Designed miniproteins, single chains, continued (3). Designs and how they scored, part 94

Each design is a single chain, and the fold is of that chain. pLDDT is the mean over its residues in the fold that is shown.

## One batch from the design tools (miniprotein)

Design m11258
Fold by ESMFold2-Fast:
Structure m11258 (fold): chain A 65 residues (1-65)
Amino acid sequence: MTPQQQQLVDLLVQSYRLGQRGFNFGNNEDLRKGNELLLQALKIESTLTDEQRDQVYDATNQRLN
């Protein structure tokens, strides 16, 4: 993967974990940070090809399992 794809994987994984932690423990700060990371991820995702996005989502799913 390119450095941009790897950054996107890291942002998506962190966003998911913060969102889950914030929801499970009622932590508004974690929810807010998760949303900020998701917005950064969307900007990177918009610059990628479909093949590059598929690689990112596969890697993200592997790291979350």
Scores: mean pLDDT 83

Design m11259
Fold by ESMFold2-Fast:
Structure m11259 (fold): chain A 84 residues (1-84)
Amino acid sequence: REAALRAAADTLLELQALGEKLDAGEISLEEAEKRGRELAGRLLQALAAAAGRPPVTLTGDAEEEAAQLEALREAGLEAHRLAQ
């Protein structure tokens, strides 16, 4: 769990750095979108692992999906705290 939270935190820092480069004009919007999508995928995977959940998939069970999203939200807050 700790390794997954650290991976999520590292990915959040990379997303922040990407946003700063875009704001500074050091990277094109097209490249930022491409890299942002890759980083978002890695973040979701790391958050799922940190929450002890399988990779993000829709199961069709509303209760299970709500529990999975809630677990990911908590892991996201923890990762954000570690990234600061």
Scores: mean pLDDT 70

Design m11260
Fold by ESMFold2-Fast:
Structure m11260 (fold): chain A 69 residues (1-69)
Amino acid sequence: GSEVILRVGIHDLSKKYGLSPEQILELIEMVRAGASREEVVNRLMEEFGLSREQAEELYEALVSLVKAL
């Protein structure tokens, strides 16, 4: 179900981008709450130290995961 998709998605993104599962879940909730691409990308760069390219890749992955829920 959706819980399995969410759990697996969180684990994969956590491992790939070096963020905690809790941090990935917070980002998912931002996307679900309607945060803009630029808001999420800027937070990923400023708070988590990702490059713009990595932040944009993670944003696209978060949007895809949210759509799968």
Scores: mean pLDDT 84

Design m11261
Fold by ESMFold2-Fast:
Structure m11261 (fold): chain A 60 residues (1-60)
Amino acid sequence: EEKKRRLLRNEARMYITGLLLEGKSRDEAREEVLKRFPLTQEEIDALIDEVEARLKAGEA
């Protein structure tokens, strides 16, 4: 269970990173992730927040 959820979150995080780097908005990224991944809106919003913070910190 833990390993499956971790892999799912990691894939979603990579997908979100790609969308944001393409210039998609937060709302557009949320909609695309909701269609692709069996995650709650709250989990997706948390992942978007994480990815935005990493991009703002200049990690990419």
Scores: mean pLDDT 79

Design m11262
Fold by ESMFold2-Fast:
Structure m11262 (fold): chain A 98 residues (1-98)
Amino acid sequence: SELEKSLEQLEDELKVRLALLYLLGKISEQEVKERLGISDREFDEYVKRAQELIKEIGRDFVERYVEIELKNTILSILGLARKLKDKELSAHYEKLLG
């Protein structure tokens, strides 16, 4: 469905934003892996994408906005979970918002 495709896009954006927080020294590699349930290989791929984004838009811009963008992404996922009536999805991402 279109809602499921939107969820996949938001989950990808969430992974990039957590990798950005790691590169900014705000979260550990272990915390990113635990929060996302991803492998070492997937972590390395998202870190590479996050490094490319920093090169494109600048580290200072990323540092200023990454936490707001992360919160907005989680809130968007929670909005989709509400539309899907997915209680497990809601519970999972509510823990990440705190």
Scores: mean pLDDT 83

Design m11263
Fold by ESMFold2-Fast:
Structure m11263 (fold): chain A 79 residues (1-79)
Amino acid sequence: MNEWFKKMLEKIKKASVEEALKLAADYILGLRFLTPYLSDEEIKKYIDELVKALKEKGVPQETIDRIKEAAEEIIKFNK
């Protein structure tokens, strides 16, 4: 995993819930820029790590599901 994304996940785990959601949006935007250089499996791995970090942070499941859905649209652009 790219070092920038590792640091973003660390920031998400340490942030407030509100800040974690803002960082998650930046993470997804960053992932979009890497999409042409990553396989579908790698993109799914990045999304899974984000979902795991948000779950550990106590973000509501409904919010996590919406974030996952938005992030999975990135995979569709690679098909």
Scores: mean pLDDT 77

Design m11264
Fold by ESMFold2-Fast:
Structure m11264 (fold): chain A 77 residues (1-77)
Amino acid sequence: SPSERRHMISLFVLAAADSTVYVAQISKLPVEQKIADLENAIALLEDVKREDPSLSERADRLIERARAELAKLRAAA
């Protein structure tokens, strides 16, 4: 169904965002790239909250983690 496909896409976005936050924490990628990747992840998670409200709590937790990492990277720059 269209609702089932939307939910599966939202779950994929959550998994991808979680991976992005993890990579930003442990990798030696350039700071500018980490910032851009985290900002993109936050934007996609905000889309998940709008398109699939049942996942809002999970998306909010990932947004909080992404914003915390973003703040650390910006403070270190």
Scores: mean pLDDT 88

Design m11265
Fold by ESMFold2-Fast:
Structure m11265 (fold): chain A 97 residues (1-97)
Amino acid sequence: MFEEKLEELLEKLSENSGLSKEEVRKKLEEKLKEMAEELGIPSVEAMKELFLWAAEYAEKGRDDIEEVRRELRRFRERYGLEELAERMEEELKEIEA
């Protein structure tokens, strides 16, 4: 969502892991690419936005769990994750059955 939020997250991850910000950034980019490939999401930017949103809400605490769930569901629906899952299930049926 915001470059400012990304920098904040990278600083905290760097402090917690002992890695440099550049190393953390590279690992984060690799992880997001792996997740996008697993889910069949063509947009790494969509995964970055979801990750930053999730990190922001985790940092704020867990007082609004229902709001967190609602926003997460909206992101999943917006990026077509449910449609993608259905198509993958059809492909698996064709291959395995």
Scores: mean pLDDT 58

Design m11266
Fold by ESMFold2-Fast:
Structure m11266 (fold): chain A 105 residues (1-105)
Amino acid sequence: MELLEKLKEKLEELVEHVGTDREKAEKAAEELTKITAEIVDSQDEEAMREAGRMLLETADELLAKYPEDEFARAVALGLRATAAALLQDPAAIAAVRAELAEAAA
């Protein structure tokens, strides 16, 4: 699916720019949101599952590469939340909800 290739490109741009160029990182995150919405709209379960996997891998990469960056942590949390929804994983959804509740306190 062409959308998965676009998603991969934008995830790579996001990881590259999170620590170096916030404007480019924010633009990449915005484009990721649009691509993810198109994947959901396709109702292709295989594509949604693969997208969820890619988002989780990228979230882990961001946290490993930028462990002390608050923006990187916020982006990683957003990616994990989107992935949990795409994968329909109740345990992952519960974990993200707990983390969001702690961050809001």
Scores: mean pLDDT 77

Design m11267
Fold by ESMFold2-Fast:
Structure m11267 (fold): chain A 86 residues (1-86)
Amino acid sequence: HIPEDASPRVAALAAAAGIHAVAAAVEPDPAEAEASLKAAADNLLEAAELAGADTEPVEEELKKAFEAFRAGDRDAALEHVRKAIK
């Protein structure tokens, strides 16, 4: 997961991912919600790579987030993105 003491850029990317994940949870248009979730995923993977972290745990949580989103459970999708950030 993304370290709390990471560089300002890594911290900013993780924060942006959290904002996009919340947007995905509340957006009524499914296409715009999915675009927000993809933006969150891209920001988290970039943050993990910049931090020199293993991306595999982030990818696993993001996979679960997309599965929950496609099942119509946007709250569960948001929770999985939050776990990817931690």
Scores: mean pLDDT 78

Design m11268
Fold by ESMFold2-Fast:
Structure m11268 (fold): chain A 68 residues (1-68)
Amino acid sequence: MTREEVLARAREHAATLPADYREILENQVRLVEKLAEERGLSDEEFEAMVDKVVAHIDRLVATDAAAA
């Protein structure tokens, strides 16, 4: 998957989240993009990092819903 495809997928996922978590996900993805530029990450490494961020945010959403 290309970086553009990974970003498009992350954006589609962000649209399904509550506004606060959408903003957090978008900010985290931007940090991953910056890290990828600075460290020369492969597209596969970039995808893996974005997937970890998405999974982490999904866990936070689930935890928040259970606690509310």
Scores: mean pLDDT 80

Design m11269
Fold by ESMFold2-Fast:
Structure m11269 (fold): chain A 73 residues (1-73)
Amino acid sequence: SEMEKYRELARELVERVTGLMGLKLEKETGLKPELSVEEVGDDKLVGTAKTEKKEVKEEFDLNELIELFRKYV
């Protein structure tokens, strides 16, 4: 399914951005962060980078990412 392809690309993008959030957090805290990406409902992906001292979360609209990939891929 083309929709499943775009969903997979959206998840990969959010995982990469979450990795970058983690690198920044590690540089700021000196601690290695725990990284996670969760699908919240059918319409959001949430990337989290967490240490014992600080947590950063970013929310991504899954439908907006799917439309972006449909447009350019």
Scores: mean pLDDT 86

Design m11270
Fold by ESMFold2-Fast:
Structure m11270 (fold): chain A 88 residues (1-88)
Amino acid sequence: MKEEVINILKEAIEVAKEALKKADGPQRKYLEGAIFNLELAIKAVEAGNYDEAIRYLRAAIQMAEQAGFDEIVELLRKAIELVEKLKE
């Protein structure tokens, strides 16, 4: 449930940090933006602000897509589905 979402987001951040080590200048900025939005999404999930979390996750997906990292995009789409299930 909530812990599962947070674990997926932490995994996505670690994948993004590893990708950042191999990325060139343009891709680096998008990955840094994705990591920033993911850290905000974790705080929003912890606070129970699920609509805010979904907004940050959508921003992170856009940044990951621009960086060309489909693996991160798929993790974040799964996270959004789980956050939607946490809403009443």
Scores: mean pLDDT 85

Design m11271
Fold by ESMFold2-Fast:
Structure m11271 (fold): chain A 81 residues (1-81)
Amino acid sequence: MEALREEIEKEIAALEKQLKEDTAELHQKAVTQGDQAAADKIRQKTIEAQKQVADLVLKYGSAQEQADAQAFLAKIEALLA
């Protein structure tokens, strides 16, 4: 469990870094230029990251771990905003 949690934390940190840099340009295009393709790209990247985390939690976690996955999804959404 601990080793898996470390992997998840490392993956979250990498996702936060990558999303922050990628979303800076995509968010600017989506908000400033109204680029729907940029907005869709942001959503696609977010969903892919969410699915990876959720898949790990669903395989190894309980109901409480699933709630943690929902908190992670909310955090990713906040990073995009």
Scores: mean pLDDT 68

Design m11272
Fold by ESMFold2-Fast:
Structure m11272 (fold): chain A 73 residues (1-73)
Amino acid sequence: MKEEAKKRAFEAYGRALPLIREVVTGGLLTPEERARLEELARRFQEAVEAEDYEEAEKVLLELTRFLEEVLAR
């Protein structure tokens, strides 16, 4: 189960990477949205360091949703 959660977290990370690239390289984030991205990145890092891959996946899903909302403007 923990190994399946880890696989899902890495798959979610792979899905988030292109969206992160687009918003960062495009300068699409407001200061408030930049702070939100930094908060989500910190939560992801903490989850990975704790080996809580289920939390890491949840954070990445929140991140992906947030980035999709930014790109939908």
Scores: mean pLDDT 81

Design m11273
Fold by ESMFold2-Fast:
Order: structure tokens, then C-alpha cells, then sequence
Structure m11273 (fold): chain A 86 residues (1-86)
């Protein structure tokens, strides 16, 4: 179903963001999050964000959690700025 395809896509995006954060590839993590804000509803973006944080917390990778929070805030700033320019 379309819902199952969306769930699988979200899972892939979560894993990709987690991997980039662990590799300290913040530019790619930022780019994915900005794209996610542009292409998906806020509820779906929030779900992806929660899953990323959950995976990092489960691994007790507190440094990556802090980095994700900063990258996430920057992605929101970029998205809001682009939305204002219309």
C-alpha cells in the first residue's frame, strides 16, 4: 500500500540521517532535513525526527544527539527563510 511505501521510505531516511550524524557529515544531514521539510507534511517530519533521536538515545550517543539538535534547528531556519522569500 501507499502507506507501507511511505513507512519504508521514512525508515530509510532515518537510517541515512543517523549514519551521516555518526560520520560527522553534517552538511548531508542538513540537506536531507531541509528537503524533508520541503517535501513532507510537518507530522511526517516530526516522526522522522523522533525516530532519529530515539536511535541515537538508544545507543547512548549523546554527542550525536546534541549535534542532531543543532542540525535540526538550522534546517528549520533554512526552511523558514526560503518560505519567506516565496
Amino acid sequence: SMAEELEKKKEEIVDQIVDYLKERNFEEALNILVKLYKEYPPSEVSEVRMRVEQKLVDEKNWDAVKRFQKVYEEALRIYAEEKRKK
Scores: mean pLDDT 82

Design m11274
Fold by ESMFold2-Fast:
Structure m11274 (fold): chain A 111 residues (1-111)
Amino acid sequence: MSPLARTVARLTAGLPVRAQDLVLEIAERFAKAGSEKASEEEIKKLADDATERLLREMENMSVEENQRFLEAFSLAMHEVAMTEVDEKIRNDLLKARDEISGALLDYIKEK
């Protein structure tokens, strides 16, 4: 198991398996984008796709599970960004984290 996969497993422990798998998949996609020096446009496209998939998963969970899911996702994305040495890419990843997390938080507030 990769270091990122171990961190995500710890952060998502106790959530439904689908939610755990989704956070890991998204975190790994952003980690790959960072390592491949993806453009800001590519990172934004990944963020838009991630937001749609995460919101869909949240429809099947309680408000309390949604709050834990949001926290786990935000921490996983922070870990991905902090392993990136390129400041511009790190900032693009942190911006993606904030935009996605904001959308998830707005969804929770509407329940």
Scores: mean pLDDT 87

Design m11275
Fold by ESMFold2-Fast:
Structure m11275 (fold): chain A 85 residues (1-85)
Amino acid sequence: SVREQLREGVAEAEANRSTLTPSQQLWVDFLRAHLERDEAALAEYREKIKALLKEKGVSEEEAEAILEETLRRIESLDMNAELPP
């Protein structure tokens, strides 16, 4: 299932958390919150990711599109897509 593949991916990332960049750790936290359906944590991490993307020169609209596209690809079982840089 999509949730099982996401759970495995998040668990693997957590096992290697010390090798991840701070931005990759934030994406892992976002995906874990999505897996757990923690709406409060999702809202918090969504805003932090948008702030990070805006620091990299991404617009507000583009940041929202990246978040939506990432979730859509997870739902489409494209779990081999690299965590956004």
Scores: mean pLDDT 73

Design m11276
Fold by ESMFold2-Fast:
Structure m11276 (fold): chain A 90 residues (1-90)
Amino acid sequence: AEELLEKARKAYEQGNVDEAVDLFIEAAEKSLDDPELQIEVARLLTKVARHATPEQLERLVDVAAKLSQSPDEEVRIAATLALITAVSGL
């Protein structure tokens, strides 16, 4: 899961934005069972949503909705903000 985030960052640095978004979504989906990864993912959600296609936004909305129920306040706030951003992009 952390490896997927690192691959996403590398893809973004290489200009492969679409691949970076897909890898980030995979990392976010796997983060649902990893509280430390949830915090890192939540911090990036809003930025990633701005680069996502409509199809990718649907997947981000699903993950963000699940993260908005996290016991961690920082994760909940970041996920809620990302959800608003993603919905406005649909």
Scores: mean pLDDT 77

Design m11277
Fold by ESMFold2-Fast:
Structure m11277 (fold): chain A 66 residues (1-66)
Amino acid sequence: MMSLEELFEKEYEKIRKMIAEGVDLETALREVYDRIMNDPSLSKKQQLELIHRINEKILEEIDKQE
């Protein structure tokens, strides 16, 4: 299991929990992206890869609901 995959799962779960609590998708994504981009333990490349994976997952879920 890759560290980046574990980070993706944790951050995506946080987005799902925020939405379940009544936070809108745009606000939930902004909060998570701001935290990722300001995380000093992540390299620039890891930050961008993590954001990309989250965006892809959100697009897949939207496509399934249409």
Scores: mean pLDDT 78

Design m11278
Fold by ESMFold2-Fast:
Structure m11278 (fold): chain A 80 residues (1-80)
Amino acid sequence: LEEVAENLRKLSDEYGKLADIYRKLADEYRKLAEQSTEKERNIYLGKAKMYEKKANEFEKLRDEYQKLADEVESLINELK
């Protein structure tokens, strides 16, 4: 079970890194939108919003897996 808690913490860390990557990608598409034609601007803004939503989702997963890891570790310590 301690191994399960450790794996959950690693998953939390990975989701955190994914969230950061998608936030940077969203920012890059916003910069592209500012320097683009009106038609391309809407496309790039749409992509930026999509990646921002993905970043938010991965941040939520990070937090959820971190809580699960803490709960599992707490339960193990309580049972022993």
Scores: mean pLDDT 84

Design m11279
Fold by ESMFold2-Fast:
Structure m11279 (fold): chain A 99 residues (1-99)
Amino acid sequence: DLKELLESLLKTTKRFLERVREPLSPLERELLAGLLLMISGVLRIIAKNSEDPEVAEFFRELAEKYARAGRLLEAGDVEGALEELEELIKLIEERIEEL
C-alpha cells in the first residue's frame, strides 16, 4: 500500500530531521549521510519498478532529495541537509493527503 509506505518514510524522515538538529560527531554524521543515500537507492528502485509514470516521477524526486541531503551532510553542510529534510517531509505529507 502506497499510503503505508509513505507514512513509514515520513516517520523515518522526521527522526532524521530531529537527530540532525542535535550536535553530531563526525562518525554519526557519516553514518546518517550513508543511511540517507541508501534510502535514495531504495526509492530509485521503487521508481524504476512503478508502472504508474506519476508515482515513478514522485519517487525519483524523493530519491534525488534524499541523495542531496546525504551529500550535504557528508560535506558538513548541516543547514543545507536540514532544508532538504524539511522539504522532503512537506512533499511526503502533501502526497499522503492526496491518497
Scores: mean pLDDT 89

Design m11280
Fold by ESMFold2-Fast:
Formats: C-alpha cells, sequence, structure tokens
Structure m11280 (fold): chain A 84 residues (1-84)
C-alpha cells in the first residue's frame, strides 16, 4: 500500500483545482467528457478525504450533466468548491 505522505490541505487544493476546471469546461460548453473526468477524479479524492458534503454535491453535479442540465451541474460544482 502506498504510504499517504500528502498533507490533507494539498489534497483539498487538488480537488478545488479539478472542480474549477470542470466548471470552466461546462460554462464554455466545449468538452463535457473533460468535465466528467475532472469530477470523477475529484469525487475519488473527496471520498478518500471523507468529505461527505463535497461528495454529495459532486454526485448531484454528475446527475445534472447526465440530464443535460448544465446550470444545475455548475451550481453543484460551485457549492462543492466552497465546501472543500
Amino acid sequence: MVRDLIDPEEARKAVRFLLEKAREYLEKGEDKQKAINAITVALLEASLLGDEEVRKHLLKAMDAIDAGNYEEAIKHLKEAIEKV
């Protein structure tokens, strides 16, 4: 098992960066798959951090993307970013 030497604050910064990128992709309407990929990685990191509130918002963002509701997806991404 790889030893966890990463400061939780560095992990949170990585999650914020990924979510900001996902938000940018959705706001520009350029690449849905890049947004999904960024959210998926952020969801895994949030799960490892035990951040249930962030995880909940990311799942809602993914559901909104699948429904084609990008305004709701962006809303949930912004809420997740604020809670990281």
Scores: mean pLDDT 79

Design m11281
Fold by ESMFold2-Fast:
Structure m11281 (fold): chain A 107 residues (1-107)
Amino acid sequence: MELAEAVRNLSDAQLVLAIAGGKLKRIDEVRELARRMGFSDEEIDAAVKLAREIYEKGVDEVLKRLEQEDPEAAARFRAAVETVSLGDPEGILKAARLGLEDAEARR
């Protein structure tokens, strides 16, 4: 899967989750949360791939690669990175987990 394909397979909210997990180097947690949130197998694979590339290469290198592959995917990724940077990556993962646990407790 190309980086641009992974970005195209994810919604903006899913991109934010993947970027937060990648920055915190919590790839297994991205997979866990994505699965529990009901992401498709393709969306789980895309989120995990993107988080791993961010973990291994960093956000700037991933953005540079995306700009070469698909400028529109790069623009979406850049907006999601800005969202994560304005928030706290740790806070984003914690909020996602708490929201999921609250939703599961109401079932």
Scores: mean pLDDT 83

Design m11282
Fold by ESMFold2-Fast:
Structure m11282 (fold): chain A 73 residues (1-73)
Amino acid sequence: SMEEEMVKRFLEAIEGTAAYLRAHPDAEVARAALARARGLYEQLLPKLTDEALKKKLEEALARFEALVDELLA
């Protein structure tokens, strides 16, 4: 479905960015990536009707926020 594809693309982008940041920690890049992820999350969430996909999106963002917080500590 379109919703599954949207969530898949979001997760792939977050996972790729997280892997990059773990290998190459950079506070400025991490902050910019988090701002973009939050913006995309806010745009995607109201377009989703599947509760499992909403939860998957929320959990992915929460994991990424935790990673950025760890890198900025």
Scores: mean pLDDT 87

Design m11283
Fold by ESMFold2-Fast:
Structure m11283 (fold): chain A 78 residues (1-78)
Amino acid sequence: MEELLALVERGLELSKTKSFEELAEELEAEVLASEDPLAAAEIMGTILFDYASKLDEEKRKEAIERTKERRAELLAKV
């Protein structure tokens, strides 16, 4: 529980300074190390979709598609 809240806080903080790819890599590592990887993967997806929505129109479409791919790949590993 506390671990999942820490993941949300870290993801939001990283989203201020990191690129989309760097943010996704950091969050993937946290999900794989989580006590509840399925719940952590849902949180990662939400954070990445929020990040993508703030990009320009061209980059936003790419980032949304990347978010879907990364979430599916991560859920397959968990």
Scores: mean pLDDT 75

Design m11284
Fold by ESMFold2-Fast:
Formats: structure tokens, C-alpha cells, sequence
Structure m11284 (fold): chain A 115 residues (1-115)
């Protein structure tokens, strides 16, 4: 039951990590739109809540490898502020090159924050 799994994730993150229920619901909806499974959503949001940035980075990289072109654009617009890099991503000649560019941008994003 997908609804039951969603409620279990919300309850865990609100009770164990003090996350706001509305924020967890918004993040679950967003990650589902990006093609994440409930297991991946729980792992991603737990890594974010605990500040495990290395695990969060690896989970997001694996998700990008399974995203459609439209999902990569949605993710990239939310994560990245650099308009020139977003234009390169939108103009990538293949899905594989687009995934590689998105992963490179993600690595640079996390490297700037892990320092």
C-alpha cells in the first residue's frame, strides 16, 4: 500500500528528526515526481535530516541515472541557480550526456558545501 508507506515515512521523519509534517509531504511529492521509490525517498530524506551529505549526494546521483530528461530539468531548476549551466543541460544532445552533466553539477554543489 503506497499511501501506508508514505504515512510511515512522514511519521518516522517527524517523530525521530523533528521535521515538519507539511515539509515532509512536499518533499515526498517532489521526489515521487522525480521517479524515486518510497525506499529511496526515506533514505534521501533521512540523509538530509541527519546532515549525511556524502550519502545524500550518492543517493541523488543514482536517482539522476534513472531520471527522464523532463525529471532532470525539474530537479536541476530546483537545485542549481547557474543559468548558463542549466542552458547546457537543456541543450545536451543525449539523455546520457544530460545525466552526466547533472551529476557533474551535483558533485560541484556538494563539494562547495562539504568544505
Amino acid sequence: DMEKKEQEIIDKLTKEYGMKRESVEIQISYLKKLGATYEEIEEILTAAATGDLEKLRELLKELIKRMTREQILEFSREMFADKEELEKLENAPSLEEMQELAIELLDRYFEARLE
Scores: mean pLDDT 84

Design m11285
Fold by ESMFold2-Fast:
Structure m11285 (fold): chain A 61 residues (1-61)
Amino acid sequence: MKQKELKEFAELYRGAREHKISQEELDEFEKRVKEINEKLTPEERAQAIRDLLYELAKKYG
């Protein structure tokens, strides 16, 4: 995963946390991130992270 994508992900993740998402939603999100990191190739991870960022942006701004 590229350095820029990691920074954008971290900032959006912080924003979602500050938006006071529930612990259950946070746990689900962290589980999805862990599965992406463990099960996918680097190329598939980049695409999956972009999809997650897009979902987060839509849901939490």
Scores: mean pLDDT 66

Design m11286
Fold by ESMFold2-Fast:
Structure m11286 (fold): chain A 118 residues (1-118)
Amino acid sequence: MEYERLVDELARVALDNLRAFKARFGVKTIEELKEFAEKSPDPALQAQAYLTIGYLYLLKAVDPERFREVAREAGLDPEDIEKLLSLTPEEQIEKAREAFEKAGIDISEVLELIRKYL
């Protein structure tokens, strides 16, 4: 029940943020979102972009089916979805850690908890 609640929250936040970036900035792929995060002059938008990337990688690692649903609903490019689905759970968790770190957030305790349920 707690794990399912975490997955639901990750999915909701990822979907909402992806829709917002697409609507406001025309971001269509995770690579474009990453470029936006790296090039944004606004630290708050940069952090929000990295958080979104982190949530996507975590969701893919913990629930690939929910990730696929969120990515499709957000209108992500099918090639981008397929590329992300090719990564191992360990690789997804590492990419999530890096993205959250760039957002200024340490989620080490959360990642250890998630790894325990994988």
Scores: mean pLDDT 76

Design m11287
Fold by ESMFold2-Fast:
Structure m11287 (fold): chain A 93 residues (1-93)
Amino acid sequence: MKEELVEEVKRLVDELVKLLREYAEKNKDQETLEKIKEAEPDVEALKKELPSLSVEELERLKASARHSIEVIKKLMESEEKLLEEIEKKRAAA
């Protein structure tokens, strides 16, 4: 149902923002953290407009948000692996 899709998109948007914040905090990226804070009103405005969007638009936003979440998770995993490799090289020297 459309209402369920709206709620799912809202949850995905919230999860994406949360992951971006966690990623930026982990990397001590103050510039990105400031941009996230500045974007909060726009994110809230988007969430308020979701019920007025078509099912096709909501499905596109859902797919886009899921894709972005997966990309961020893979970046976090890749950074962890890279740090492990750097630590191993440092220990071997």
Scores: mean pLDDT 79

Design m11288
Fold by ESMFold2-Fast:
Structure m11288 (fold): chain A 84 residues (1-84)
Amino acid sequence: SKADLDSKIAEAQDLANQLEQMINDNAPVSDIQKVLSQIQSTIKEIEKLMQSQDDDDKLKAQAQILAIRGQMFLAERRIKERQA
């Protein structure tokens, strides 16, 4: 349902915000990687829920996924920099 889709998008956004806070707080790389894996799993659930939505809601969900993937990419870059 649309409500289930919106709920999962909110969950992924909350995890992405947690990810950013963990990076700023210098959390262990292993903990950051666990949150990244949780976000990836939530995105897969969002993609499945999107299939039953109209085209406008699909486009909006795709835009949110792209924003979240951008946050994940920056987080992965920052943890690689810690290991250099």
Scores: mean pLDDT 87

Design m11289
Fold by ESMFold2-Fast:
Structure m11289 (fold): chain A 112 residues (1-112)
Amino acid sequence: KKEEAERLALEGARLVDQGNYLEAVKKYIEALKLDPENVDAWEGLLYLIFTHPKGEEILKLAQEGLKGMDPEVLRRAIERVLSLPTTASYLISLAPNRDEKIEALLEAAAKK
């Protein structure tokens, strides 16, 4: 499961490089459903939400995809990713309404 989640996250990154961000988002969500702590999937998904021109559309896809997952697990995973010394985590940390968008993801996950 953890190895499969990592493979899905890497496939998502490849799809981003090809400009296919919608399929990339689906792969990141699949990875997070298998391993909600997967760093690469969170980094890729959050980077798209906060930096892509279609970030609001991507946020809505993530909200729907993460429904029913444990919001406390997701919160800790996101906090971990944002603490990493990467360019992506730094750019996400500068995003306006970062906390509001993160809370929107966690609220969606809490819906059972």
Scores: mean pLDDT 80

Design m11290
Fold by ESMFold2-Fast:
Structure m11290 (fold): chain A 55 residues (1-55)
Amino acid sequence: VPEEQGRAHAQALAEALKAKDLDAMNEHSRALRATAPVPEYHRLFEAAVAEAQKA
């Protein structure tokens, strides 16, 4: 399901952002971008960034 895939990539991106893992950030960011058709793409991306910023 595209929405489930998008959420999984957004969560992994948030973890990578918190860990400052550039390789993981690039990988999951690209995967989330490839899942752009998911209805909440922008919301999931913004949520991942906001979660990392709270660290």
Scores: mean pLDDT 69

Design m11291
Fold by ESMFold2-Fast:
Structure m11291 (fold): chain A 58 residues (1-58)
Amino acid sequence: LAAQAAAHTDRAARLRQGYEESEKIAKEKGLPSRNAEVIKREADRHEAQAAALAAQGA
Protein backbone atom coordinates (compact mmCIF):
# COMPACT_ATOMS: atom_id res chain seq x y z
CA LEU A 1 0.00 0.00 0.00
CA ALA A 2 2.77 2.48 0.89
CA ALA A 3 4.49 1.90 -2.48
CA GLN A 4 1.21 2.49 -4.33
CA ALA A 5 0.59 5.68 -2.32
CA ALA A 6 4.11 6.91 -3.16
CA ALA A 7 3.52 6.18 -6.86
CA HIS A 8 0.38 8.34 -6.89
CA THR A 9 2.19 11.16 -5.05
CA ASP A 10 5.04 11.03 -7.59
CA ARG A 11 2.57 11.06 -10.49
CA ALA A 12 0.85 14.18 -9.12
CA ALA A 13 4.19 15.97 -8.67
CA ARG A 14 5.29 15.14 -12.23
CA LEU A 15 2.01 16.36 -13.71
CA ARG A 16 2.41 19.72 -11.94
CA GLN A 17 6.10 20.00 -12.85
CA GLY A 18 5.45 19.27 -16.53
CA TYR A 19 2.70 21.88 -16.69
CA GLU A 20 4.88 24.52 -14.98
CA GLU A 21 7.72 23.89 -17.45
CA SER A 22 5.37 24.09 -20.47
CA GLU A 23 3.86 27.37 -19.24
CA LYS A 24 7.34 28.82 -18.69
CA ILE A 25 8.37 27.98 -22.26
CA ALA A 26 5.07 29.30 -23.67
CA LYS A 27 5.52 32.59 -21.77
CA GLU A 28 9.10 32.98 -23.04
CA LYS A 29 8.00 32.41 -26.66
CA GLY A 30 4.78 34.46 -26.45
CA LEU A 31 2.56 31.43 -27.06
CA PRO A 32 -0.94 30.99 -25.55
CA SER A 33 -0.99 29.25 -22.16
CA ARG A 34 -2.53 25.82 -21.57
CA ASN A 35 -5.63 25.11 -19.47
CA ALA A 36 -4.38 24.37 -15.93
CA GLU A 37 -7.74 23.08 -14.65
CA VAL A 38 -7.45 19.57 -16.13
CA ILE A 39 -3.88 19.12 -14.89
CA LYS A 40 -4.81 20.33 -11.39
CA ARG A 41 -7.82 17.99 -11.26
CA GLU A 42 -5.76 14.96 -12.31
CA ALA A 43 -2.99 15.78 -9.81
CA ASP A 44 -5.54 16.29 -7.02
CA ARG A 45 -7.08 12.89 -7.82
CA HIS A 46 -3.71 11.15 -7.51
CA GLU A 47 -3.03 12.90 -4.19
CA ALA A 48 -6.44 11.82 -2.85
CA GLN A 49 -5.78 8.22 -3.91
CA ALA A 50 -2.36 8.31 -2.20
CA ALA A 51 -3.96 9.54 1.04
CA ALA A 52 -6.63 6.81 0.92
CA LEU A 53 -4.04 4.06 0.35
CA ALA A 54 -1.84 5.40 3.17
CA ALA A 55 -4.83 5.40 5.56
CA GLN A 56 -5.64 1.77 4.67
CA GLY A 57 -2.02 0.77 5.35
CA ALA A 58 -1.99 2.40 8.78
Scores: mean pLDDT 73

